# Ledger of designs, part 3: designed miniproteins, single chains, continued (2)

Each design is a single chain, and the fold is of that chain. pLDDT is the mean over its residues in the fold that is shown.

## One batch from the design tools (miniprotein)

Design m4072
Fold by ESMFold2-Fast:
Structure m4072 (fold): chain A 88 residues (1-88)
Amino acid sequence: DREEIIEKIRNGELSDEEIREIGRRLTAEAEALYAQLTPEQREQLEAWAAAEQPALEERLAAAPSDNEKLALMLERQLALIERIRALL
């Protein structure tokens, strides 16, 4: 699982979906997973995070004001993306 993902990063074989999954795992295991990443792998995650952040900001802006759970989830995802970018 973890080792397989790291090997795919090392080989440059990660899909956009796998990069997003690594982003989510970084938010849960940020320090431990970050320590295992090479500079090239960190650049891949930064590129994904840079693309994902505007998309989440647009989704949050478009979220219905009565859907507090969706707004909270999107705000948390944005905070996690910002944290990933700060670590990379």
Scores: mean pLDDT 67

Design m4073
Fold by ESMFold2-Fast:
Structure m4073 (fold): chain A 79 residues (1-79)
Amino acid sequence: KNTTEQILQGIDYAAQGSKAFKAGDYKTAAAYFSKAIEYSKDQPVLVAESLFMLSEAYKKLGDYEKAEEARKKAEEAKK
């Protein structure tokens, strides 16, 4: 189970990832979205959103294999 502290930290990491992505810092964005997923394992909506954004960050970095893996995991998480 995620504690309230872990939930808030997951949300903060996702917010920082989004901010880095908008700034064009895709490597930092990928790192933050990965942390958001780690702290939000039992929150399917936040996991799916963070996996989708992680996929987009990997596409921007040219890592199409990791992007496709994250996209597929995001689709599974929404079920």
Scores: mean pLDDT 81

Design m4074
Fold by ESMFold2-Fast:
Structure m4074 (fold): chain A 59 residues (1-59)
Amino acid sequence: AAVEQALADAEAAIAANKPGLAIRALGTAAEELNKVTDPAERAVLQARLDAVGAKLAQL
């Protein structure tokens, strides 16, 4: 939930061309990902984090 919300916030910031907000949201997503205890769920969220990071790198 928290990771998914932070990733959604990061994607919204990228779409709005606000890289500073996107970087902050992505940082929050990474911190919240460390609290995910299910390894399968963590792997899925890590892949989404990597995809959002790749989009941010294109800005």
Scores: mean pLDDT 82

Design m4075
Fold by ESMFold2-Fast:
Structure m4075 (fold): chain A 94 residues (1-94)
Amino acid sequence: GLSGISEAERTEAVVRLILEGTELARADPTTELPWEKLRREVAELVREIGREAGLEAEGEEAARAVLAGDFDAALERARTPEARAVIEALREAV
C-alpha cells in the first residue's frame, strides 16, 4: 500500500485542484468542470484512504455516497480527516 504521507499529499493536491477549478468556473460560466471524473477520483481516493487506515468498509460506503452525489452521507461515513477534507472540498465545489 501507499504510505500515509503519500495519501495526505495526494489529498492536498486533489482538494487544491477542486477549489481552483471551482473558482475558474465561477469566474467564467463557459468553463466546464469534469464533475463525473472528479467524483470518481474523489471516490477512489476515499477508498484508498479507508483501506490504509483499516476502515475499508467505511471507506467503501463513503465512496459509494460520493458517486451517488450524497455528500452528507459520505461525510458521515468518512472517518479520517483526509477523506473528510476531499469530500468537503468537492461538496463546496458543487
Scores: mean pLDDT 70

Design m4076
Fold by ESMFold2-Fast:
Structure m4076 (fold): chain A 67 residues (1-67)
Amino acid sequence: MIPSYDDYMTQVYNQMNQQFGGDQANQQAINDFNNGNDQGWVNVVSFAYGGNQDSQNVVDAAIAAAA
């Protein structure tokens, strides 16, 4: 079951904060996603989840749910 968009983004953000400590790279990825440049955020999420197709599918589903 795909979590709600807000729950999903909170989970991803928490993982990013654990790995990057809320540094500039994390902030840039969030800004890119918010501005409709989802590829930057997809790359960050793929890194956090191991860079596999399942990570891409989850990101795509979250973007679709936000639309």
Scores: mean pLDDT 53

Design m4077
Fold by ESMFold2-Fast:
Structure m4077 (fold): chain A 99 residues (1-99)
Amino acid sequence: MKEVIEELATISLLIMGLTVAKELAEKGKGKEAAELARELAKRVEEKFIEKYPELAKEAVEKLLEAARAAEEGKGEKAVEYLEKAIEILSEIGKKIEAE
C-alpha cells in the first residue's frame, strides 16, 4: 500500500511537471521547456524503467522528442509530444493501481 501511494504520488508530480513544460513551450520558452522535459525524462527512467520498461522507454522517447521540438521553436509539436508522455504516464498509473 505505501509503495503504491509513493509510486502514484511520483506519477502525479511528473504529470504536474509536464503541464508546466507545456506552458513554457506555449509561451515560447523553448529552452526552459526542453531542460524541464529532459529532467523529467531522467526521473521516469530512474523510477519506472525496471518495473514498466516498455511504457517508460516510450515516455522517455516522447519527452526527448518534445525537448528537441521546443529547442527548434516548434512549440505546438513540443506540446503534442508532452501530451503523449502524460498519456503514457497515466497508463503506468493505472497499472500501478490495478496491480
Scores: mean pLDDT 86

Design m4078
Fold by ESMFold2-Fast:
Structure m4078 (fold): chain A 90 residues (1-90)
Amino acid sequence: TKEKILDLAIKAVEAFAEGNTDEAVKYFLEIFELQLKTGDYRYLAFALIVPPLLKRGEITLEQLVDFVEELAKVAGLSTERIEKLKEKYL
């Protein structure tokens, strides 16, 4: 489950970096739905806070990448994919 959440979060960053904010929001809503279906609420605040910030333009690409990096660290997952994402878009 945590690996699927990270995969969706990375796809959201890629969509946002490419100017597709609506697609990025959809990926975070998919994370929220996955958490509801699995009963794994450890990342619920992240999935609820990020979409409104994206819609309001209150978050930069750099801040979004930082949030996803923190998510990976808290989940005990590798940050390698996030470092590659930074190299490509930042």
Scores: mean pLDDT 76

Design m4079
Fold by ESMFold2-Fast:
Structure m4079 (fold): chain A 67 residues (1-67)
Amino acid sequence: MKVGDKVTITNPKTGKSVETTLEGLVEKDGVLYIGLSKEVMDKLEVKVGDKVLVEANGETKEAVVKV
């Protein structure tokens, strides 16, 4: 998955999800780091450093929330 993709982001601790377009994504050696707006973070009840589930094109991956 890449910036510009439509994704569903889920907080696995609360079950809350948000559909959005990826605007920030950095991949380092198999670890995904996702940039989320404050509004999306507030809706998901996550903060920088939390893990989220990112679903795109029928595939789900774990990502770490980053600025």
Scores: mean pLDDT 76

Design m4080
Fold by ESMFold2-Fast:
Structure m4080 (fold): chain A 77 residues (1-77)
Amino acid sequence: EIEEYIEKAKKYLALGKELQSDLEKAEQYGQLAMKYAVKAVALGKKNPSVKEEVEKFARELHEELGKLMAEMEARAK
């Protein structure tokens, strides 16, 4: 389940990046990426063996989403 949530988060992040020209759609995919990342982190906290990897993934995803949001804001101006 954790791996499925990580893969879905990555998939939606990639879709958001592809659809940067459609700000509404890109925002929706960014929100879906965050939703699945939060689910993965919540499950990871209960599993010490994967906690560090999930935390690293969440940090990387947060940085990538921040970059995507900044690019979308720049295009909106």
Scores: mean pLDDT 74

Design m4081
Fold by ESMFold2-Fast:
Structure m4081 (fold): chain A 89 residues (1-89)
Amino acid sequence: LLEEALKAAEIEDPEEHQRKLEELGEKARKTLSETEIKAITAYAIAYGAELKAPKLAATDPSITEADVEEALEKAKKYRELAKKLFEEA
């Protein structure tokens, strides 16, 4: 499930990414605790942001270095949240 969520986070199309996460969420609700679902979701969000934020800065000149840093800082917070939730699960 985590590996599937990470692959979904690599999807460039936001709508396709969201749809895939919804499918995984339905599977997760049948087998995982609420805490585990939150952990996997937070980790996938962090992974996707870390992967995509530098690419956006390279291809869109309206996106500043500060915007990329803010996105990566937010991704770090989601990664910390995921780590804490996995430790609690």
Scores: mean pLDDT 70

Design m4082
Fold by ESMFold2-Fast:
Structure m4082 (fold): chain A 55 residues (1-55)
Amino acid sequence: SMDMQINDIASQVGKDAGQKALEEAKRQGLPREQQRQLMQDAAIKAANETIDKLE
């Protein structure tokens, strides 16, 4: 949305990145624990990078 705050945008980007990482981990047949860790790591990285880009 055009009215989204930086935190809202970062949260949405993080969720999207986490979901993509989870789907990739599932495709590779990784254990559930590793799937969760990769999802969380990807979400945090994407959110932080988005905040850095948007100041």
Scores: mean pLDDT 81

Design m4083
Fold by ESMFold2-Fast:
Structure m4083 (fold): chain A 86 residues (1-86)
Amino acid sequence: MLKKVKGEIVLPDGSTVEVTLYTGMTKEEVLSKIEKALREAGLTDEQIQAAVDAAREVLKNASDPLTEEQIKAAVEAANDAVRALA
């Protein structure tokens, strides 16, 4: 059963980007959706790369398809990376 997972990434300007993800997605699908959401929000290539790299690192040992906990961890890692660059 597909479960909706909402992730929020707080940008340096204090605005929030919502990323809608689902259990059963692959690592590449989750990383691609995070990248797209941040790019559409107008982040720099450096900020986007840091966020995607942080999420990828958290998921490196995970097997597809991803659990809700793995998806949440990836979004949290991306958010922490964006906050560190603010």
Scores: mean pLDDT 81

Design m4084
Fold by ESMFold2-Fast:
Order: C-alpha cells, then structure tokens, then sequence
Structure m4084 (fold): chain A 61 residues (1-61)
C-alpha cells in the first residue's frame, strides 16, 4: 500500500548514499568490506528504500 513515488524516491536516495560511500577513499572501503560485495550492497540499498518508505508512511511523530 506504499505509493510507488516513495519507493522511487527511496531508491534514488539509496543510490546517492551508496555512490557517496563508494566515492570515499579505499581506506574507508577497507573498514566496510560489505560495500565491495555487490549482493550486500543491493541488500543495503533495499533496506534503505524500506526505511525511507516507512518514514514517509508513518506520517506521525
């Protein structure tokens, strides 16, 4: 029941965050080896998309 627009925004947001992390120096990548595993990166992106959608869906605070 989540609007597709929130999912799309979450995906774009997750992609931007991942790109920033990947743009970080190799030293940071060595500390976070999961970023080098494409499967784990995709799982991380999915988690970010869900978190983003959940945040918008609640509306209450």
Amino acid sequence: EIDPIYIELGEKFAETVVEIDLAASDKYKAKYPFLLDPEKVEEYKEQLVEAFARAFETGSK
Scores: mean pLDDT 62

Design m4085
Fold by ESMFold2-Fast:
Structure m4085 (fold): chain A 73 residues (1-73)
Amino acid sequence: SGAEALAAGVAGAPAEDGEKATAAASAGNHQTASRLVPGLSAEQARAGGAELATASQEEAMAIGRRVGDAAER
């Protein structure tokens, strides 16, 4: 999915840069997102940003739980 492509593209970046790139992609600034993270293509940012903008509340809650669980380790 586009959100997974975005996540894969930012995985190699520092957390701060990855967060900024994800926020830019969500806002429709896919070129800016790609510039912030060299490993992230504009296409990945565009696809991920579009899907993230349409994510359901259930998906957002599930993601929050997984991130919280991962932070334990």
Scores: mean pLDDT 65

Design m4086
Fold by ESMFold2-Fast:
Structure m4086 (fold): chain A 124 residues (1-124)
Amino acid sequence: MAAVGIIGSDAERLIAEAIRAARATGVDLRIYAAKELPSGKTLLTTVDYDAASGTVTRREEVLESLEAGRAAIDAALAAAEGATRVRIEAHNASDEDIETAGGVIAYLMEAGVTELREITLPEA
């Protein structure tokens, strides 16, 4: 099982990359994605991918702030201790940065790495 936390404007592209990695590796995946809305509130998206059925399910909720979104993601990743875990912050990342992050997610899923990996995009 893998858990991926995503924060920032590139959340939808990274959700697609994480699902692609899970499909390629046959790993069950839960994604938590926080994206700031024009109102200053934050959209928290939870996506479940079940490898056995190929089913993708999605739910959304609105949180008061991006800080609340980060806190929710950090709590969810902590609760997923023992799973492959990745935390990504991405804002205005290039297509190459997004594809590279997808490759890292796939590698960590295949390797069964359980230590939390943190990624910030664009890579500074």
Scores: mean pLDDT 86

Design m4087
Fold by ESMFold2-Fast:
Structure m4087 (fold): chain A 72 residues (1-72)
Amino acid sequence: MSADERARLEEVLARVSSPELRALVRRTLADPSQWPVLLATLHELSRARPGGRPHGLALREDARLALEILRA
């Protein structure tokens, strides 16, 4: 992966709180071949209809933030 792509992933880790997304980003940092899986998962989570539970809302918002960072 490029230095820019690595910096973007590190920014996601700094700004997202969801343990699940942090684990997925760390996996992608260790194995760049996981990049398409990361993007597909983030798109799925960003479009999910969360229940009224705070965890579901936080996960969706973290996924949306991660996509914004990775696309910039």
Scores: mean pLDDT 78

Design m4088
Fold by ESMFold2-Fast:
Structure m4088 (fold): chain A 52 residues (1-52)
Amino acid sequence: GKTVIVEFKDKKSSDVIDTIHNPIGVTVTPYGDNKLVVSGGSGTEEQLRTLA
């Protein structure tokens, strides 16, 4: 699957994870204070870009 790293300007990774409706087939892992690593699935990149 594809892997993307998403960095948030004014949000912590924990806050973002709580708001993400996790699509089937994706893995979302915190990476530092305001970054997420997302692997697998489709549409995940667009969903996280919208949250950032």
Scores: mean pLDDT 64

Design m4089
Fold by ESMFold2-Fast:
Structure m4089 (fold): chain A 65 residues (1-65)
Amino acid sequence: LFLPPEEALKLGEEARKKAIEYAEKGDIVQATNYAVAAALLYSLAGENQKALEAIREVDKKVKES
């Protein structure tokens, strides 16, 4: 399975949204799982900076909870 970059980017954006939602709910395990998924999908799309941003944003939200 090799996703087109545009599809990987869309899936990464959805995973990032889920990660933030779970972080805001205090579900650290799910927040981390979706953050890792988002980072991997962004990297697959060639968007390495977005991968780092997603991890940092979710980490910040988790530390607030």
Scores: mean pLDDT 81

Design m4090
Fold by ESMFold2-Fast:
Structure m4090 (fold): chain A 90 residues (1-90)
Amino acid sequence: MEIRIEIEGGPLDPDVEGEFTITVTLKNITKEEAEEFYQTLKDLLDEAGIEYESEHEFSGDTFVLTIKAKGTPEQLGRAFEGLRARLAAR
């Protein structure tokens, strides 16, 4: 599995609320693995108190997830640190 995460927008100040566009690309994965990843990320965003809208597409062995999130850089960093920890535990 190959993971690519791109984050655009938002403020640089960790305590200032802004809007972020997050693109996650997963390659060489199954549909079940993609659904599990997406559910894990949603749970982490909810735990961090981030408001978000998401669109996803699964084509062949590639999953592309686009998230428009509203929150602080600190909240976003916390959610993605949690994601990294859960992925490293596998």
Scores: mean pLDDT 79

Design m4091
Fold by ESMFold2-Fast:
Structure m4091 (fold): chain A 116 residues (1-116)
Amino acid sequence: SISLTESGGGTVKAGGSVTLTGKISGADLSEHLVSWYQQRPGQPRQWLGSIDARTGEVELDPRYQGRLTLSVDVSNQTAYATFTNLTPEDSGVYYYGLGFGVDRVLGAGTTLTVVA
C-alpha cells in the first residue's frame, strides 16, 4: 500500500517563505509524477504544480510562477514545495499526491496559516 506523510505547515508571516514536505512510502518516487494542490474554504481544490520525478520536469500554474519551487529527493523518497513571498491568500490546506486527475493518490493535507 502507498503511504503519504505531510509536514511543514503551521503559521508564518506574510512576506516569508515555507517548505512543505511530502514523504512517500510503498511506491518508487522515481517512477511517479508528484502534484501539489491548495484547498481554501468555499472554493474547489486548486492545482498548483507538478514535478515528474522520472525526468525532473516541472509544470506550474502561472499564478505561482516565480514564487513556488518544486523538487524531489528520490534517495529519501521525499517531495518538497517551497513557497516564497507568502500572502494571507496563501492560507489553506495543502495536499500532495502521486499521479494526476482521477488516478491520483492524495495525502491527508497540511494546514498553512499566513498572518499579516
Scores: mean pLDDT 84

Design m4092
Fold by ESMFold2-Fast:
Structure m4092 (fold): chain A 64 residues (1-64)
Amino acid sequence: SEREERLQLGVKAFKLAEEKYGVKTVDEMLALTDEQKQDIAAELGVSVEELERILRELKKHVIL
């Protein structure tokens, strides 16, 4: 499903952000600079807006 694909992308984004920027929570990832979010979004092939939407979805489900 599209939702499951978005959640999988969110997990990949979170792992990438942890490695590059040392984030430990979804809230810390949402607090990254626009430039850092652009870097992660570009590597995943999504917009920053879509990345933030994915991260908010992860937070609702406490998947990480």
Scores: mean pLDDT 77

Design m4093
Fold by ESMFold2-Fast:
Structure m4093 (fold): chain A 60 residues (1-60)
Amino acid sequence: DEQALLDALPEEQRRALLAWASAPDRSPSALAAIGERLGISAQQVADRVRAAQARLEELL
């Protein structure tokens, strides 16, 4: 159940992961654009995506 896995993530991590997954490319410019949208730095977006991915790996 994809929704149950997403619901297991903190809101900030889930939001960053979904934005990253929907990006047309997975480049530093995509991280910067997501960061501007979320009001955080590109590095914070990268950190949240990594945390979300690690948590999902634990659940699978």
Scores: mean pLDDT 77

Design m4094
Fold by ESMFold2-Fast:
Structure m4094 (fold): chain A 69 residues (1-69)
Amino acid sequence: SMEEKIKKLIELYKSDIEYLRNTLADLEQRIAEAKKTDPATAARLEQLVSAIRDKINYLEKKIKELEKK
């Protein structure tokens, strides 16, 4: 059914958000270490953090849209 498909899609988005949040935590640790010796790597990782935060925001908006019927 349409409702079952929407429910599965919301669960997939929630799983994606959890994975991305865990990735952010790991990246923030790597950035802290990279800032000590390799500013160029730190800058690249900070750009990746920004992209991941945008993806999380996008998925959260999609979940809210799907929950509003």
Scores: mean pLDDT 88

Design m4095
Fold by ESMFold2-Fast:
Structure m4095 (fold): chain A 100 residues (1-100)
Amino acid sequence: SLYDAIKTSVATLEGLRDQLDSPQALEAILDAAQTLLSQSRQLGLSELATLSSELVSLLQDVLASGVLSDAQRARITSLIDQIVALYEQQKEAIEKLSAS
């Protein structure tokens, strides 16, 4: 399902959050962020789509330059943390709707 795919993408972002010095991890984070952006747009999850879009743009800039500044690292980790927190909030709302 789209919700399972969102869950997997968010788990990938959280799992790779501390591996930003790895080019392979940055590429995997970008892939997960692009997937999350597409899925969030399909489900009308506007806030999640906005955060994912910003993360995609920032990661594309980092990968194109080959340089990760302290400011970029801080922004990437902040965006991942915001995405994870927002997903957990939406997950609870979905569980409540499913229980009704």
Scores: mean pLDDT 82

Design m4096
Fold by ESMFold2-Fast:
Structure m4096 (fold): chain A 71 residues (1-71)
Amino acid sequence: SMEELIENIKAVMAVEKDPEEAAKLISLVLQQHGYAPLPAEKRAEAIALVKEAMKTGDVEGLAKGLAELMS
């Protein structure tokens, strides 16, 4: 579910503070929830979304944005 996905993303962000590494781990979490692998050409966009979520705390927005990139 989206709620379970958000909780798993929060868990990653609590321990991994490097946006690039967090983006890799969060992409694996989305794959476990049935999303496609993050395309290489969208990696920079995914990292930017993670950086924004780290600043704002908007994990729901991050989850939705990454789901769109990995659909």
Scores: mean pLDDT 86

Design m4097
Fold by ESMFold2-Fast:
Structure m4097 (fold): chain A 77 residues (1-77)
Amino acid sequence: MEGLEKFFDKVIESLKELAKKYPKEQVLQNAKTALKEMIKLYPDNEKLIEKFLTALEQYLSPEDVEELRKYIEELKK
């Protein structure tokens, strides 16, 4: 659990810095990359994925978060 929390914190900090410097499209692309890695390493950790999506609501619109949810469904199927 502690290793996952540190990974999560690093990803959120990276996205926070990207959101300051780059357009929303770049932030969304980096979020997709992070989600792909999380699902690959921790496919059964549904709570981690939900926590990550909730944190992204600070930087992304509800529509963008829904795009990420659809991307997760594609990765699982």
Scores: mean pLDDT 74

Design m4098
Fold by ESMFold2-Fast:
Structure m4098 (fold): chain A 83 residues (1-83)
Amino acid sequence: SSPLSREELLERAREEKPKIIEETVKALVELGLDEEKVREIAERLADAILNNDVEAYNEAVEELVKLLNEQLGTEVEYSLASK
């Protein structure tokens, strides 16, 4: 197996960011959420993960939960990425 430096691992994570965003957006749009709004939130979540920014991650998750509750009438708390 090829060894990866921390910088190379971050580069791979950045390369995977668009795929993660696309899958997240598709899943949430299938639930009936606004594509543009979920795309903005997914982008912010991905940035927070790449920067290891727990506060920014939590803020983006809270906005997503709010959107889910408002548009789908669901009560969820940090259970957004179920497989």
Scores: mean pLDDT 71

Design m4099
Fold by ESMFold2-Fast:
Structure m4099 (fold): chain A 58 residues (1-58)
Amino acid sequence: STLDEILLFSDAFARAFSDLLAKLEQEAKERGRDITIDEVIQAVREATLEARRVVERS
């Protein structure tokens, strides 16, 4: 159902976004800088595409 797809998408998005943020924080720390808003926006885009792939393959 559409509701089941929305819940699956939300869970997949949260996981992918958390993983991407952790990677960005590590990379920023290694370079002695803060994460930028543009990097966060790109992570949102990537997490959205990953969540869509999870739903489409279910």
Scores: mean pLDDT 88

Design m4100
Fold by ESMFold2-Fast:
Structure m4100 (fold): chain A 74 residues (1-74)
Amino acid sequence: MKTYDLEVTDENGNVLARGAFPVPDDATVEELNELAGKAAVQAGRAHGLSGTYTAKLTDANGNVVAEGKGKATA
């Protein structure tokens, strides 16, 4: 498994969640983007907020390797 740093932000750039995000070593960029998008939706649902959320996965060197967006409705 590879571990990336997850950061979820709302549409105004406020950070809602951060944490370690383990993924399979064989995950494609498309799969990473989908996993990030699911994390964004889950964070939005957990906060009960309507809006667009963005999740970014960052490697150990600080490079953003994947980004997913999700829309949550209350």
Scores: mean pLDDT 78

Design m4101
Fold by ESMFold2-Fast:
Structure m4101 (fold): chain A 75 residues (1-75)
Amino acid sequence: APRRLTPLEVKVLILILNNGVMTEEEIAKKLGVSRATVQRALDRLEALGLVKRVPGIGYQPAPVDEIAARLEAAY
């Protein structure tokens, strides 16, 4: 089975789902962590297809149905 999401990765995903589009700087400010820590979480979420990078804008959530299907497969 794929590795389960860490608590930080879950918090990052929830923030993006609630806000639609966010930069790593905005997420880092909201969570009180470094940009590097957030970038590692975003890299993992992007690799899992849960978020998408939009060049020059930030990160957006994958379609909710795709997120649900991928989380069901992992859990």
Scores: mean pLDDT 80

Design m4102
Fold by ESMFold2-Fast:
Structure m4102 (fold): chain A 106 residues (1-106)
Amino acid sequence: SESVERARRLLEGLSDEEIEEAIEVLEETIAEIRRLIAENPELVGPEAERMVERLEYVIELLRKLLAGEAEPNDEELVLLGVALAYARARRLGPEAVPALAEEIRA
């Protein structure tokens, strides 16, 4: 329940512009994973393909939130919260991880 409540608070504080920026970061992440699979197919296990599918699912959820069509369940809320935290960390770089940890803790 605590991770669901944290995800809800994070979503309530987000602008449409921030959601669109998160979608762009996740799409860039998918492109990077697909490149790694193509360049190193023997080293990249089936988990990478499953990660791409999960990220595509999260992007679809974010697009539905922008359209006002999403009523995410608890599992979807946690996934959205993690994805949004990841997108912020990627934009701000490694130095943002402590700040995100405080935001997630609060």
Scores: mean pLDDT 74

Design m4103
Fold by ESMFold2-Fast:
Structure m4103 (fold): chain A 68 residues (1-68)
Amino acid sequence: EDGGIPHLRVPEGTSLFDLLKQLGLPMSKVEHIQRLNNLADPNALSRTDVLIIPLPDGKTLLALVEAA
C-alpha cells in the first residue's frame, strides 16, 4: 500500500501452500514460486530477507518471513 510495492509479513513455519491459499493463488504455482526463490522446503518457510511472489495480474508481492 504505502511505498508502491505491496508487502506481506509471513510467520516462520508457514507453508508455501498456506501462503498461496491466503493470497488466493492456485497451488499449481507452488513449484514456480519455489524455484524462483530457490526454496529448499515448501512445507515450512524459514526466516529470510524477502520472498518474491508474482501475482496473476502481473504485479509482484514481497513477503518477509519472520519469527512469530
Scores: mean pLDDT 74

Design m4104
Fold by ESMFold2-Fast:
Structure m4104 (fold): chain A 61 residues (1-61)
Amino acid sequence: DLDGLPEEARRSFEAIVRAAPLLTPEQARELTDGVIDDLLSQGLISPEQAERFRRAVERAT
């Protein structure tokens, strides 16, 4: 699911997965949305890749 995504997205994914057990579902979603917004604003991922990233987080948490 993270195939073709930049290293920054992969590192962010790992950080979210590590943090998720310490967060409520709402906080985890807010963290995920914030990370996606940051990656998009930096031009590191496309909107299509952002959707793939979100689905990967949902499956891992």
Scores: mean pLDDT 81

Design m4105
Fold by ESMFold2-Fast:
Structure m4105 (fold): chain A 147 residues (1-147)
Amino acid sequence: MKLLLLVIDELTNGAGTLAAQVIKRTLEELLPEGVEIHTLVVTTPAEEFPEAVETALKRALRDFPEIEAVAIVLILRSDKLSEEERKKILEEVEKVAKKVAEENGVTLIGVYLIEVRDILDPADRAALRARAEEIARELARRLKELL
């Protein structure tokens, strides 16, 4: 099985790359041999997340037609958007991701949110790592139900 882990990050300070690496490593420790994990990290403003997901997924699935499953992780600043605005972005991304996955015959495992105030703060960085590991455990559980 080949998994695409797509990370969309509004931060310009490496939060998306850190989350992708933590999730990938934790999945490689939890999944059986023969699960290959491709990672793609895209940095864009939060208002562009649905369009960025659509563009990145269509490109990745064209360039890697052997992808069987997709997981999406959104990284948003906790200090910029209301809870309702964050929920709306998550719902719009889930709708776009589901449509693109169905059109390409791939399984959407899920769409996940990580909220970060400041990744340069050691406490916020530790919280991002902990949340990324939780997402990886949930992804590994769902992926084992498909193997």
Scores: mean pLDDT 89

Design m4106
Fold by ESMFold2-Fast:
Structure m4106 (fold): chain A 71 residues (1-71)
Amino acid sequence: MKKIVEEDARALEEAVEWLERNKEELDPVTAISALGILLAAAKFLASLGAERAEEIARRAEELIEELKKRE
């Protein structure tokens, strides 16, 4: 179980990192919506014991707040 959720957490981490690298190119509303989905998934995986997912959730929350300041 844990090994599979850690691999899923890695995929979420890559998705959040991609959004962070491309945040200037993306529509803020679309980026925030995508990050919200990733945040919910990361929090769920963290509840299942994926330690990496907790950090991913924090990164997603930080990006959402940054993008909200742009409107």
Scores: mean pLDDT 77

Design m4107
Fold by ESMFold2-Fast:
Structure m4107 (fold): chain A 73 residues (1-73)
Amino acid sequence: NPEELKKQAEQQKLQQEAARRGAIGAIETVARVANAPEEVVQAALEEVENMPSLTPEDVVRLAGQVVDAALNR
């Protein structure tokens, strides 16, 4: 059914957009709490924007990189 396939594709797109917004918010929150360097935060946000498919593991890795940079400042 072509209409069901279109609905599934549109739902996947909306879920990916929601995941990106959530990832950006999480990275910004972690950066604020940890007082992370702006350059590291910008690099993490650019990586989120350039990922065609964002996973929860990617979000954890990027947030970890921001925290590690803040702690080793």
Scores: mean pLDDT 78

